# Designed miniproteins, single chains, continued (4): the designs that were tried, part 92

Each design is a single chain, and the fold is of that chain. pLDDT is the mean over its residues in the fold that is shown.

## One batch from the design tools (miniprotein)

Design m15173
Fold by ESMFold2-Fast:
Order: sequence, then C-alpha cells, then structure tokens
Structure m15173 (fold): chain A 70 residues (1-70)
Amino acid sequence: MQAKIEEIEARLRALAAERGLDVADSAIHELAVAIVEQDVSLADRLAEEFIRAVEGVRAGAPRGGNPFKV
C-alpha cells in the first residue's frame, strides 16, 4: 500500500511540475491515500480527474477569467 501511495504521489507531483503547477504536497498525499483506500475503479477515476484538471490549468495563460476547471 505505501509503495502504491508513493507511486501515485510521485506521478501527480511530476505531472504538476511538468505543467508548471504548484500543488500542495498534503493535498497530493490525501488524494493518493483516498485513491488507494477506495475502490480501485473509483481511485482510478479520481486520479485521472485530478491529472486532467491540473493539465487544464495553463501556467502561461492569464489566470483571471480562467477557472481551475477549464
């Protein structure tokens, strides 16, 4: 379980860093734990949604008028 949580955390942090997004480590950890402890299918959904949301935020784009969800 711990190795799986660390793997998800590392992937989420690497993706956020690659996109130039600053995401709290505590938030990433909480999400990773929820993913592992929940049903695998639900966990996969949550991870994909988080990654997609992070990718939807452009570091180079104006933040005003561009909500995180976009």
Scores: mean pLDDT 61

Design m15174
Fold by ESMFold2-Fast:
Structure m15174 (fold): chain A 79 residues (1-79)
Amino acid sequence: SMEDVFKVLEKVYKKNPEEIEKLAQEIDKAIEEKDYDTAIKKVEELGEFMIKETEDEKDKELLKEYTKKLIEQIKEVKK
């Protein structure tokens, strides 16, 4: 569920707030500039970073699915 995803995101953010905030700001800037290709690349980078910083296999699975859904949402906005 999305609520379970938020709990995992909160856990990762507490460990690495500066790096996650930096990547999130880069994604936000790319979306604001309508540079959706860069936004997708930055979402992939954020997803990879969060998965690397996560030990739990179930949490990694949730992060992979969440990252995939975010990329799909950005692709829909691009159309």
Scores: mean pLDDT 82

Design m15175
Fold by ESMFold2-Fast:
Structure m15175 (fold): chain A 86 residues (1-86)
Amino acid sequence: MEEVEKLREEAERIQARADAEIEKLRTQTAVSVKGLLELGEKSPLADSLRKSAQSVEETGALQIEAIRAKGDREVQALLDEARALE
């Protein structure tokens, strides 16, 4: 059953990589949003900066969903192959 174990390890590696990319993107998005909102607190452009923060957050969320969907698809394919070998 070494082949089944290798497929599961590959799936775990792909999932870990996707999770790391999502975490990095979440951190970058949060920093950008926070920076825009902090600028808005002391600026007459508060409404424009809030809209910019929302746009950054929405774009980041879509990118995260795309990374998650791709990772989940690749993981599922490997797990299905592992299951077929059992």
Scores: mean pLDDT 83

Design m15176
Fold by ESMFold2-Fast:
Structure m15176 (fold): chain A 87 residues (1-87)
Amino acid sequence: SMESEKKDGERLAETALKAAEEGDTQAVLAEAGAVLEMAERGASREVLEYLLEALEKAAEIVEKKDPEAAKKLREEVERAREALERL
């Protein structure tokens, strides 16, 4: 249901942002992978756009401490956006 997707999206966004603030780059990258998988499975565009915005914010936080990880995270976000355009 849309309500379940929205709740899952909110949890993923909160987890990614918290991990980025805590410097847990590996956890942020894992959340980015989960978002890409959701996009490939055809999750709601509204939920995916919300998650992609949260991941961009996470990438900005990560970039200050680990520019290489931020680059990888932005690549995952770009792949998810491309998957969204094919839906």
Scores: mean pLDDT 79

Design m15177
Fold by ESMFold2-Fast:
Structure m15177 (fold): chain A 100 residues (1-100)
Amino acid sequence: SRAEEESKREAKFKERVRRILEEQEAQYLARLDEEAKAKNVPQEVLEAAKLGVRYAILELKIKFGDTSARAELEKIKEKYKAMSPELQKVFEEAYNKVKG
């Protein structure tokens, strides 16, 4: 049916979006690793920034229809709540770079 053809096109579109988002996540995380090594950034600061990137990518995955990302989003949200205000700011700055 036409609805089945539309469903197949939607599935292919979602797969392409997922690949693009995973590539963008990998690029952002690689830049964070390079900057951290160059500047001797503390591991906890690097991890907070990486969680901010991952959180932004997971929200985009959900926006584009990947509801399986919700469980990982909630895990990161709980980690964010446990962070110090300084680490929360690092997370938010990394999150905004992906989203903005």
Scores: mean pLDDT 85

Design m15178
Fold by ESMFold2-Fast:
Structure m15178 (fold): chain A 112 residues (1-112)
Amino acid sequence: SLNLPDLSREELEERVKELKELLKKYPDNPFLLSQLATELFLLGKYEEALPLYEKALELLEKELGEDDVRVAQELYNLGLVLEKLGKTEEAEELFKRAEKILKKVLGEDFKF
């Protein structure tokens, strides 16, 4: 996780370059895909972030199953991107899926 107040636009752009180079070597690493998507989201590049979060989610669901907390985190991140792109109903569905997973893992009283 990145602390936004400690990162300039220039620092975010350099991180994007580094992550893109790492992804050339490790194209199916869900951690690198998610990190690149997050940096692009912070730069306002929502259309570029979307397919990276979608691919990271698919890989995490395959590796960890549907009820892992890391899958819930990716569902939440994907929802935020969809909300920025005006896909509010799709975003709400993903937030509900993430909350359902977190209630199973952390307890029934959990809410965002």
Scores: mean pLDDT 86

Design m15179
Fold by ESMFold2-Fast:
Structure m15179 (fold): chain A 77 residues (1-77)
Amino acid sequence: SLEEEARRRQERALKRAQELVDNGVFTLEEIDKRIEELRKELKALREQPNTPEVQARIDRLRDELMVLEAAKQLLES
């Protein structure tokens, strides 16, 4: 189901976020900058025709954004 797929995506994002935090790969400042970049790229992609290729790029960026937002929450806790 779509709900189950969304849950699994969130679980993967949370695990990846924890790995990034535990390994000290990014500072909060670097995460904030990357989140801003991803949001700008997503906005630009949403203005393009809804092709499978564009949708795949949107899904990839959404997954990256989910990981970084989760990592930010972990670092701010």
Scores: mean pLDDT 83

Design m15180
Fold by ESMFold2-Fast:
Structure m15180 (fold): chain A 72 residues (1-72)
Amino acid sequence: DEEELRRLREEAERLLEEAGRLSEESTRIGRYVEEHKEELSPEERRELIFEGASLTMEAILRTSEALALLKQ
């Protein structure tokens, strides 16, 4: 029981670390878009925004999966 809970916690921690990295990348893309707003074409800006949104969605999914493991 204790070891099984420990394994689930380790898996959840890995998912949260992955979610953290995805969120950081999404934030970096958002800052890049804001900093280069006047230099980027509308199409380039849209593509970067969609990429950032995709990463955020993946981070949310990883976080939800981690929480599900912890709640059982």
Scores: mean pLDDT 86

Design m15181
Fold by ESMFold2-Fast:
Structure m15181 (fold): chain A 62 residues (1-62)
Amino acid sequence: MSDKQLAALYMMGMVLDAGRTLSSEDYKKLVDKVNELLQDMLDGKITPEEAVERTEKLVKEL
């Protein structure tokens, strides 16, 4: 897999795991923020490593 594909899988895994305990409203907010990070990574605005790190921080700050 490419670095971007591996990062996307890690990001999605973290979101799905966090979603098990979140309200529907908080889960939607998390998904929206992570989708922005995913798009920034795909557009080359941030590295795959930065996208994963930022997703981890979002999940930890919940």
Scores: mean pLDDT 82

Design m15182
Fold by ESMFold2-Fast:
Structure m15182 (fold): chain A 78 residues (1-78)
Amino acid sequence: ASIDAALTLLDEMLKAAKEGNADEVRRIAEQLEKEHPDLESVAAAARMAANYVEQGKYDEAITLLEQAKAALEAHKAG
C-alpha cells in the first residue's frame, strides 16, 4: 500500500539521518516526493529534513521525521 511504502522510506531516511549520511537522506527525500506526491505533508517534511541535514542539523531532521512518521501511522490507523 502507498502509506506502507512511504513509512518504509521514512524509516530508511531516519536511519540515514541517525548515521549522519546526508547524501542518503537527500536521495530518500527525493524518492519519497517522486513516488508519493499524494502525501504532500510527508513530502514537505522530508524536504525540510533534507534541508536541516544540509545545514548539519541532524537532531532537528530526526525529530521532524519522527513526527512525520507518527502522523502518517495515526492516519493509517484512523
Scores: mean pLDDT 83

Design m15183
Fold by ESMFold2-Fast:
Structure m15183 (fold): chain A 78 residues (1-78)
Amino acid sequence: MKKYSLTIYDEEKKETLTFEDDNPENLAQKVRELAEKYRKEGKDDFAEAFEKIAEWILNGAYNNKEIRDKWKEEVKAK
């Protein structure tokens, strides 16, 4: 089992994705790779959402609760 585990619902794929790693930078990179894939497919809204999640991971949000708290903050600000 990895030290960090993050579960995100992907509305585009209609499925739950799990990202796991023992290092937060590697965890963020895995999320960023999915964002790059969506950007190449022209799905900029989904790419931006995953890029934001990767940014939050690098800034100390390593689990589902912390990501949800950051997402609530982002939605309230915009």
Scores: mean pLDDT 72

Design m15184
Fold by ESMFold2-Fast:
Structure m15184 (fold): chain A 76 residues (1-76)
Amino acid sequence: SEGDKHFAEGLAALQKKDYDKAIEHFKLSIKYYEEQKDYLKTSESLGGLGFAYSQQGKYDESVEYGKKSAKYYVKS
């Protein structure tokens, strides 16, 4: 799926420490997984997004997306 493609690209970007690219791909994976109501995959993608922001020192964004990830995980 498009969600799975972007999630995989986000993970690959994290491995390369390309955090801007990881953020772009995780935002796209979230969009597709939310449209599919795949709450577990939405949660996982939000977790990846929060991690990428943390690695950039953007801690307010990291905390925000981490909280959203936890909310979706409870729904899954």
Scores: mean pLDDT 89

Design m15185
Fold by ESMFold2-Fast:
Structure m15185 (fold): chain A 110 residues (1-110)
Amino acid sequence: MSPEQQRLRELAYQAAQLLSQLERDLNAGQASLAQARAALQQVAALVQQMLAVSTDPALQAALQQTLALLQQALASTDRDELRRLVLQIEVQISMLLMYLHVEEKVEEKK
């Protein structure tokens, strides 16, 4: 695996972990909207870092879509809409992780 792919995977895992915790906190009614926005801002920063290191156009497009969903979530004032957007973002990050795992296996089999 290249250093770029390793860095992308590390950033994606951090984003997935933050989103999973946020989903649990929102479902338990324990996260305020301000706390949710803080977590989503951290996820957005991770996605922006992934965009900065990625050279794959398909991956860049997926990351830009994820960032757009994050911007919608950050603008949301409705808790139920926010919960739905967090789940959508989690799906996008999970698909990204699967894509990175497939590329890792193909490239290491030189």
Scores: mean pLDDT 80

Design m15186
Fold by ESMFold2-Fast:
Structure m15186 (fold): chain A 97 residues (1-97)
Amino acid sequence: EEEYERLAKSVEELADKLAEAIEQGNDFEADVYLALVLIQATIAANDARKRGLFDLAEKIDEASQRLVEAAENKDPEGVREAGRELADTIRELGKKV
């Protein structure tokens, strides 16, 4: 559980930083933070798949897609919402292992 909680908090913090970069018009920092969130989401989704928790892997992939769409649309609130959904799903994964 502790490892998944740390990963969830990291995703939330990076999503908030992504949203702030978008609000400031800093495209370079936004791209960096988006990449970092997606790397962590991919790690979580792959862990879920290896454990046979395919529904959780699908939720992570769907939230990641919403995060990308919100970032492309320059929507900081959509980024924060998708980031929270990712973090909550990672916490749910932690309870199943």
Scores: mean pLDDT 88

Design m15187
Fold by ESMFold2-Fast:
Structure m15187 (fold): chain A 83 residues (1-83)
Amino acid sequence: SEEKELEILLAGLVIFKLELGRSKEEILEEARKTSSEYTLKVVEELLELETIEELIERIVELYKEKYNLSEEQQEELRKRLKE
């Protein structure tokens, strides 16, 4: 669904910004200035996850549900997101 695609994109962007050394508060403030209400809500929910590893697992689960990924495809995606 379009909602799952947006959540995947936003989770990837959150991981990217955290890896660049941005704080959760900086990411949230940027989202408040540039995002729709729905996008902001998704970013807020993603930032409640404690670790980058939990964000990666969320992306993997969303891709699995949308594209019916095999276990091997899930592991490959997990590896790519950790790089």
Scores: mean pLDDT 75

Design m15188
Fold by ESMFold2-Fast:
Structure m15188 (fold): chain A 84 residues (1-84)
Amino acid sequence: MEAIKLLEELKARAEKEGYDVDDAAIEGSIKVIQQVEAILKQAKELGVKLDKDQQQQVERVKKFTEELKKALENFDELIEKEKE
């Protein structure tokens, strides 16, 4: 899933630049994303519609993915501003 790759990329960049990363928070986020992926896969395989709670979890992961993209862009801007 794109969110997991973005999260790992952000962690790698932060660690490379000497920033401390909360490994437990990252691992927790990855587990939540994996659970949502499993729900989506199972629903697709069974041909069933997601319930409201499952739909909310999917929407949270989508929002988190967009926030990760913005964080990665902001991180790049922060690094470039430090060079200026």
Scores: mean pLDDT 74

Design m15189
Fold by ESMFold2-Fast:
Structure m15189 (fold): chain A 82 residues (1-82)
Amino acid sequence: GKVHVARFGDVEIVGDTGKKTVTITVGDKVYVVSGDLSNPENAEKLNKAALEVINYLDSQGKPALGTAAALEAIGLALEAGL
């Protein structure tokens, strides 16, 4: 499958279409989320990970970067779920 890696500061987001997952690394935390967002549990996990990314980068004075990272995480999750 296709693997896409995106970095936003020290935040790393990996979309894997073969595994149908997005992996979000923020600080010491790693979130592995299924791209099947029709399942509310997966959507909730993605939302939680995206908020952690936004809060983390905002705390570093980079709110615009946090927004960009959150949008990339959602996009890669949707791609992985196809």
Scores: mean pLDDT 85

Design m15190
Fold by ESMFold2-Fast:
Structure m15190 (fold): chain A 75 residues (1-75)
Amino acid sequence: MSEQEKELEKLIRELEEKSKGASPVEKTLLTGLRYYALAQLYYLRSSQNPEWRDLSEQYRQLAQQLFQEYEQMKS
């Protein structure tokens, strides 16, 4: 497993833990960041399993939706 994969797994874990005690607005941002990190992780893994490219794209789209929700919630 690559260094990039390990760093992304660590980031995903940290974002999940931070979201547990966060406000609704902060939870939306942190969940978006977590899904974006998951998208990157599955993209890296797609070199060994091409079906994970579709999963990566799905998480990327979910992250973008949450970032839009975050912008609406803070304004």
Scores: mean pLDDT 82

Design m15191
Fold by ESMFold2-Fast:
Structure m15191 (fold): chain A 66 residues (1-66)
Amino acid sequence: DFDALVDETAARLRAAKNGDEAMKILREGAERYQQLLKDQGIEVSLEEAYHALADAVAARLNAAAP
Protein backbone atom coordinates (compact mmCIF):
# COMPACT_ATOMS: atom_id res chain seq x y z
CA ASP A 1 0.00 0.00 0.00
CA PHE A 2 1.72 3.13 -1.29
CA ASP A 3 -0.31 5.55 0.87
CA ALA A 4 0.61 3.62 4.03
CA LEU A 5 4.29 3.67 3.02
CA VAL A 6 4.15 7.45 2.40
CA ASP A 7 2.47 8.00 5.80
CA GLU A 8 5.02 5.79 7.60
CA THR A 9 7.98 7.46 5.86
CA ALA A 10 6.65 10.97 6.62
CA ALA A 11 6.15 10.06 10.31
CA ARG A 12 9.68 8.62 10.52
CA LEU A 13 11.14 11.75 8.88
CA ARG A 14 9.34 13.96 11.43
CA ALA A 15 11.02 11.92 14.22
CA ALA A 16 14.49 11.94 12.57
CA LYS A 17 17.26 13.37 14.79
CA ASN A 18 19.64 14.40 12.00
CA GLY A 19 20.28 14.31 8.24
CA ASP A 20 21.93 10.87 8.33
CA GLU A 21 18.83 9.36 9.94
CA ALA A 22 16.58 11.17 7.44
CA MET A 23 18.62 9.80 4.50
CA LYS A 24 18.45 6.28 5.97
CA ILE A 25 14.66 6.55 6.38
CA LEU A 26 14.20 7.73 2.78
CA ARG A 27 16.52 5.00 1.45
CA GLU A 28 14.66 2.27 3.39
CA GLY A 29 11.33 3.69 2.19
CA ALA A 30 12.59 3.75 -1.41
CA GLU A 31 13.72 0.11 -1.13
CA ARG A 32 10.27 -0.87 0.18
CA TYR A 33 8.56 1.09 -2.62
CA GLN A 34 10.82 -0.53 -5.24
CA GLN A 35 9.89 -3.96 -3.82
CA LEU A 36 6.17 -3.04 -3.79
CA LEU A 37 6.39 -2.09 -7.48
CA LYS A 38 8.29 -5.31 -8.31
CA ASP A 39 5.55 -7.32 -6.57
CA GLN A 40 3.12 -5.63 -9.01
CA GLY A 41 5.34 -6.47 -12.03
CA ILE A 42 6.81 -2.97 -12.38
CA GLU A 43 10.60 -2.69 -12.63
CA VAL A 44 12.14 0.63 -11.55
CA SER A 45 15.59 1.67 -10.35
CA LEU A 46 16.15 2.48 -6.69
CA GLU A 47 16.82 6.08 -7.77
CA GLU A 48 13.42 6.32 -9.51
CA ALA A 49 11.70 4.78 -6.47
CA TYR A 50 13.54 7.23 -4.20
CA HIS A 51 12.47 10.29 -6.23
CA ALA A 52 8.85 9.10 -6.47
CA LEU A 53 8.66 8.43 -2.72
CA ALA A 54 10.42 11.71 -1.81
CA ASP A 55 8.00 13.69 -4.01
CA ALA A 56 4.96 11.91 -2.53
CA VAL A 57 6.21 12.45 1.05
CA ALA A 58 6.88 16.15 0.33
CA ALA A 59 3.39 16.55 -1.18
CA ARG A 60 1.83 14.80 1.85
CA LEU A 61 3.71 17.04 4.32
CA ASN A 62 2.86 20.21 2.35
CA ALA A 63 -0.83 19.25 2.13
CA ALA A 64 -0.87 18.70 5.93
CA ALA A 65 0.73 22.13 6.61
CA PRO A 66 -1.86 24.85 5.87
Scores: mean pLDDT 78

Design m15192
Fold by ESMFold2-Fast:
Structure m15192 (fold): chain A 73 residues (1-73)
Amino acid sequence: MEERKKELIERAKKALEEMDQSGGRVTRERLAAAGIRVEPVEIKVDEEGNLVMTVRVEGPDLPYNGDFELKAL
């Protein structure tokens, strides 16, 4: 089971990179305009077998508060 979790996490990373290149263009520009930078911090798999990504928002004008969970699948 743990072996498969790592496999899915690695897949999520590749999907995230491809998504960024495919549709992340608009998001990057919007975030940059607000002075916000979003980076993937952690990726995990739910007990049900669903993929969950955790991203952290970092910006000069924003305080750091927790993480954002994105359900990709």
Scores: mean pLDDT 55

Design m15193
Fold by ESMFold2-Fast:
Structure m15193 (fold): chain A 96 residues (1-96)
Amino acid sequence: AEEVVRRMEELLAAGDFEEAEKLREELEKALMELVKKHIEENPELSEEEKKELELMAKTIAEYAVELARLAHAGDEEKGRELAKKVTKEKEERLKA
């Protein structure tokens, strides 16, 4: 799990966005594994907090490459638009 996250960070830092996109599904699985471990280590977490952590992991995996690409290009306007979309999608999934 941690190795996939590190590989993704290295690819994004290098600007290898095509290779990073290929790791998207593996990144989601790795982040979900880390979330499940955190939930198991913290039994005091509410059902709402657990759901939010899982949705956050999925959202990060889905938008990591696009966010990094926009940051690398310095496109602040598109970065803000994407951040709003990510926030809205998270809120909609929490309500469902």
Scores: mean pLDDT 74

Design m15194
Fold by ESMFold2-Fast:
Structure m15194 (fold): chain A 70 residues (1-70)
Amino acid sequence: AEADRLKQKFITYSSYAASYLSIGDKGLSLYHKTQADNYLNQLSTVASPSTVNSLRRLMDDMLRSAELVS
C-alpha cells in the first residue's frame, strides 16, 4: 500500500535525522529531516490527520531525545 511505503520512508529518514543529530552532525540531520517532512506531506494526502499528527509527534520526540544526548 502507498501509505505504508510513505510511512516507512518517513520513519527511515526521521531515524537518520535523529542519529546524525545525536553525533552532532546538524547539517546531515537537517537534510534527512527535510526528506522525512517531504514524505510526511505526501502521506497527508492518503492517511488520516490523526496518523499524520502521531508520526509528526514521533519525529519531534526522536529529535528532542537525540539533541539531549548530543
Scores: mean pLDDT 86

Design m15195
Fold by ESMFold2-Fast:
Structure m15195 (fold): chain A 55 residues (1-55)
Amino acid sequence: SQLEQLQKFKETLRENIRTAEEYMAKHGETPTAQRFIDASKRQVEILEELIKELE
């Protein structure tokens, strides 16, 4: 279902955020990397709202 696909997309995005945060912790923070993480977290919030609307 579309709902299942959105849930999987959300989980993948959350995993990518974790990977990016771990990379920054190991190699040092950059403003661009932080902006990417912040934007990705914003996308997760929007996806959670969309999923709730479809439930």
Scores: mean pLDDT 84

Design m15196
Fold by ESMFold2-Fast:
Structure m15196 (fold): chain A 115 residues (1-115)
Amino acid sequence: AAENAVRAQRAYEEGKDLEAVADMFEIGADTLRATPVEDAPLALESLANVFRDFAEQMKSPEARELAREGAEILQKGAEEVRKHSGVDPEKAREIVDKTAEELRKLAERARELSQ
C-alpha cells in the first residue's frame, strides 16, 4: 500500500520530467525552424543555455541526461552555423534544420521513456 504509493509517485514525477523535456525539445525545434539563418547562432546558443539550466532542475536521471544531450547538440549546431553563416547561407540553413530534427528525435525518445 504505502510502498506502492511511493513508487507510483516517483514514476509519475519521473514521467512528468520526461514529458517536460520532450515539450522543451519540440518548442526548441519549432523555434529553430522559424529562426532566420543570420539569427541562428545566437538562438542555438541561447537554447543550449536554457537546456543546460533545465537539466539541473530535473529529478529524473534520464530526463537530465536527455536535456544535457540536447544542450550539446545545440552548442555544436551554433559552432557549425558560425563557420558557414555569411559565407554559405544555404549550408547554414541545412545545419539549423538538421539540429531541429535531432531535437525532435530526442523529444520522441523522451516520450517513449515516459511511457
Scores: mean pLDDT 83

Design m15197
Fold by ESMFold2-Fast:
Structure m15197 (fold): chain A 61 residues (1-61)
Amino acid sequence: GEERTEQIDKIIDEQIEKVKNGEMTVDEGKKELREQLTKLGFPQDVIDKAIKEFEEKIKKS
């Protein structure tokens, strides 16, 4: 549902902020995002899309 999309967006934004703040690298942010979404039971195609969205958002930051 919409709640799942909002949850993914929130996790993506949290990793972006940590990268921007110097708390982690872009590669560490991608790893953390993949791990969190895997633990939440999201399928691989959804996780891969979230990683791409993270990469696009970080380029614009």
Scores: mean pLDDT 80

Design m15198
Fold by ESMFold2-Fast:
Structure m15198 (fold): chain A 94 residues (1-94)
Amino acid sequence: MNMTLEDIAHALAQAAILEARGFFGAASSAYNGARSGLVDVLGLSWEQANKIYSDLLPEAKKAVEEVQKNPSVDNYEKALEELTKKAIELIKKT
């Protein structure tokens, strides 16, 4: 059963937010799952997967910094949804 593009993008966005928040161990684990989707399901190279994640990280950091001005579960969820959309765009452009 193949993961959808949206499932992979959501996992990638979760990993990026965890890394931006300083939860590096959890982020590494989440990225390994998302990368499996990018490489094994979508057929991207390791280099392409790493580039997508690297391009997403600055956007995740900016989103987390904005949420930190008024922290709430709802604001983190909104940041995750917006980053998922950006991850979809980055994957489609690859």
Scores: mean pLDDT 84

Design m15199
Fold by ESMFold2-Fast:
Structure m15199 (fold): chain A 65 residues (1-65)
Amino acid sequence: MYEEIVEDDPYHPGKKVVYKLNKESKTVIRTIEDEKGRVLAIDFMEAGDLSLEEAKARLDAGETL
């Protein structure tokens, strides 16, 4: 099961930032996507017991999970 948060990229109009939490593997995937849904950048990290919102806050601060 995935939880997902999708936001407009505040630094690049027309691009999206997508955060996905896989609860089974306890892994967070963060992608930057263009207006066509193409993945431009991808980061993945172990989230452990972090919620998706907590993991997002740490990644947005430039921290490792």
Scores: mean pLDDT 74

Design m15200
Fold by ESMFold2-Fast:
Structure m15200 (fold): chain A 91 residues (1-91)
Amino acid sequence: SEIEELLERLEELAEEFRKLASEEDAKLVEKALRLAKEAAETKDPLEAQILFGVAQLILAVLLATEEDEEIRELLRRMQEVLVELEKLVLS
């Protein structure tokens, strides 16, 4: 399914991020990934929207504080996948 493919892409990007980023930032990305997975599994559209909103906020805060362009590019790619995933889950 497209949802499974997007979750796999998000997980791959998170693994690449973990190799480059601090342990603290990697834990925040791991939290965002868990929230995205919960959002994809829930049958409640409101719950899904809240979970995606929090995941997006985590990535946005990390992107706002990050100075390394390679790490910033991974964060932007994760944001793009998360937006695509939200559209499919909420449609």
Scores: mean pLDDT 88

Design m15201
Fold by ESMFold2-Fast:
Structure m15201 (fold): chain A 68 residues (1-68)
Amino acid sequence: MDLDAQIAAGETGAEVYRELLAEGVPEDEAKQIANKAASKAYDLLLEGASKEEAKEAAKKYARELKEK
């Protein structure tokens, strides 16, 4: 169900946000990256990915965004 996917994606976004802040990324940039990571996780979950696959892919995406 979409609600379960939203919750899982939100949890992934919150984890990414906390990790980015701990690494010294500015708050506004960390929020933007975390939101993009959450959206990626949500899309993957809707496409049938597992929660673990969506979370790992979203975290990888966040790291790639940070390096640009």
Scores: mean pLDDT 81

Design m15202
Fold by ESMFold2-Fast:
Structure m15202 (fold): chain A 60 residues (1-60)
Amino acid sequence: SALADEIVAETKAAMEKDGLDAGYQKGVQLLTKHRDKMSDEDLRAAGAAIGALIEAARAS
């Protein structure tokens, strides 16, 4: 969904600007804030995408 894509994009932007921990916290905050506005499928997809960003950042 557009909301899930926006949450992932904002998480990535925060991670690039303020580092891995700050990006992760931003992602958790956005997912928590919008949990009731998203389907379980969109929540899982956004969570998986954020997890992939974290793994990529750690591997770098």
Scores: mean pLDDT 81

Design m15203
Fold by ESMFold2-Fast:
Structure m15203 (fold): chain A 80 residues (1-80)
Amino acid sequence: SPELHKVLLFEASIGVEILALTLGGSLSPVEKRIELAEEAGMSEELIEKIRKASESDREEALKLLREILEEVRRRREELL
């Protein structure tokens, strides 16, 4: 389904960001993550977590991104 495809793309993008931060890299531009979250039908609360992660230090950003990933996984399970 198109909705599941958008959720899977967003889940993959968050996974890549977590991996990048874990390896000492930096986050990609926040605008693309917000766009993917909106297209995936994620809540405003989750979108605010995305914004907060972009403004946070590495440890807080990783914590927030992991919380976002858990929420995306729940959404994916609802669509399967």
Scores: mean pLDDT 84

Design m15204
Fold by ESMFold2-Fast:
Structure m15204 (fold): chain A 108 residues (1-108)
Amino acid sequence: MVDSLIARIEAALDAFRAQAQALYQQGLLSQEALNHLNQAVNHARKFLELFRNNAPASEIQKHLDEFLTHANNFLSQFTPSPEMRAQLDEVAGLLHELLLIRQIEEKQ
């Protein structure tokens, strides 16, 4: 189950980068907005790395907070398609689910 959640997050992050890069090349996305999305993706990937390495929930939470900060900064500068927004919301939800799993494991 957890491996399936991680695979879904990784697929969505790859889709975000591909979509944002294409929009940037078309002149539809600013360099600042692209940078915020790339920062969000980097923090989500660091979250997954730390999760796989059994890092404490507190350490993982920091990267989720950074993901949300950069994702919100991206959304303040660019209105994505409904599909892209749904993928971003799915990644946020799945990262929260993984954090909850780690928090439960630490209490056992």
Scores: mean pLDDT 86

Design m15205
Fold by ESMFold2-Fast:
Structure m15205 (fold): chain A 69 residues (1-69)
Amino acid sequence: EAPELPEEVVEEIEKLVREYLEKIKGASEQEKLANFKELLTRLREIAEKYGIPFSTVLQHAGKILKELE
């Protein structure tokens, strides 16, 4: 289980994951890859902004993806 993150960080990650899931519905393989790259870039920006390891942010994003699927 990933370490606890501040509420603000969790909210930003959830927003990005929800946007990603919405955008890939009915999307082509190419569009899915483009949106996934954008998601990773934005998650990295959150990691840098809050001084959190990117791996930790990715673990939380993965958990949220699983819950929303």
Scores: mean pLDDT 80

Design m15206
Fold by ESMFold2-Fast:
Structure m15206 (fold): chain A 86 residues (1-86)
Amino acid sequence: MQATVTVVARTEPGAERRAGRLIKEAALKAGATQVETVIHGDTVGTTIVADSKETAEKSAKAAAEAARSDPAVTSVEVSDVEDSPE
C-alpha cells in the first residue's frame, strides 16, 4: 500500500528553489520513497509518496516544518493523506 500527500508552500520571489530543496530533503529523510516538486510562480508544490499513511504523515510534517523554517516562506498547506492501492 502507498500513501500520497501534497505540501504546497508559497514564497517571496527568489526563494522558490531553496524552499523546494528543503521540503524534498526533509521528506526523504523522514522516509518518503518518492518526492516530486513543481514550481509555478511563487508556489512550490511537492508530492510525497510513502509506503504507509503514517510515513506519509511523518514526511509531510517534516517537509512543512522545514519549509516554515525559511523566513521567505509565507504560507504552507498540507493536504489530507490519500491511500493508494498497492
Scores: mean pLDDT 81

Design m15207
Fold by ESMFold2-Fast:
Structure m15207 (fold): chain A 105 residues (1-105)
Amino acid sequence: DVFVKTMELFKKHSEKVTDEMVEAIRKLVEKTKDLPEPTRRLVLLAEELLLFLEKFNGPEEDIELVREVLAELEANPNLSPEQQLQLLQRLQPLHERYIDFLTTE
């Protein structure tokens, strides 16, 4: 799975990525395997961001934003492409911060 492989690559190049984080992503991949695409990818991205924010004590407003996105995905897993794009756009600034955090130093 691309999410697990990406985390394993970050772990090789950043001490910020832990075995616990990689294992948590593996469990999320297994838990979400029956969800339709692209909803599964959005859930995996949001859950990964939530793990990052909780692990590194991110701002409560960011944690709440991710939780709201996850709640919307749980309520309607058959979102339209337009709704999926809107959710992705809401997550994008947090995802950029996450990648910067993992890839610096």
Scores: mean pLDDT 75

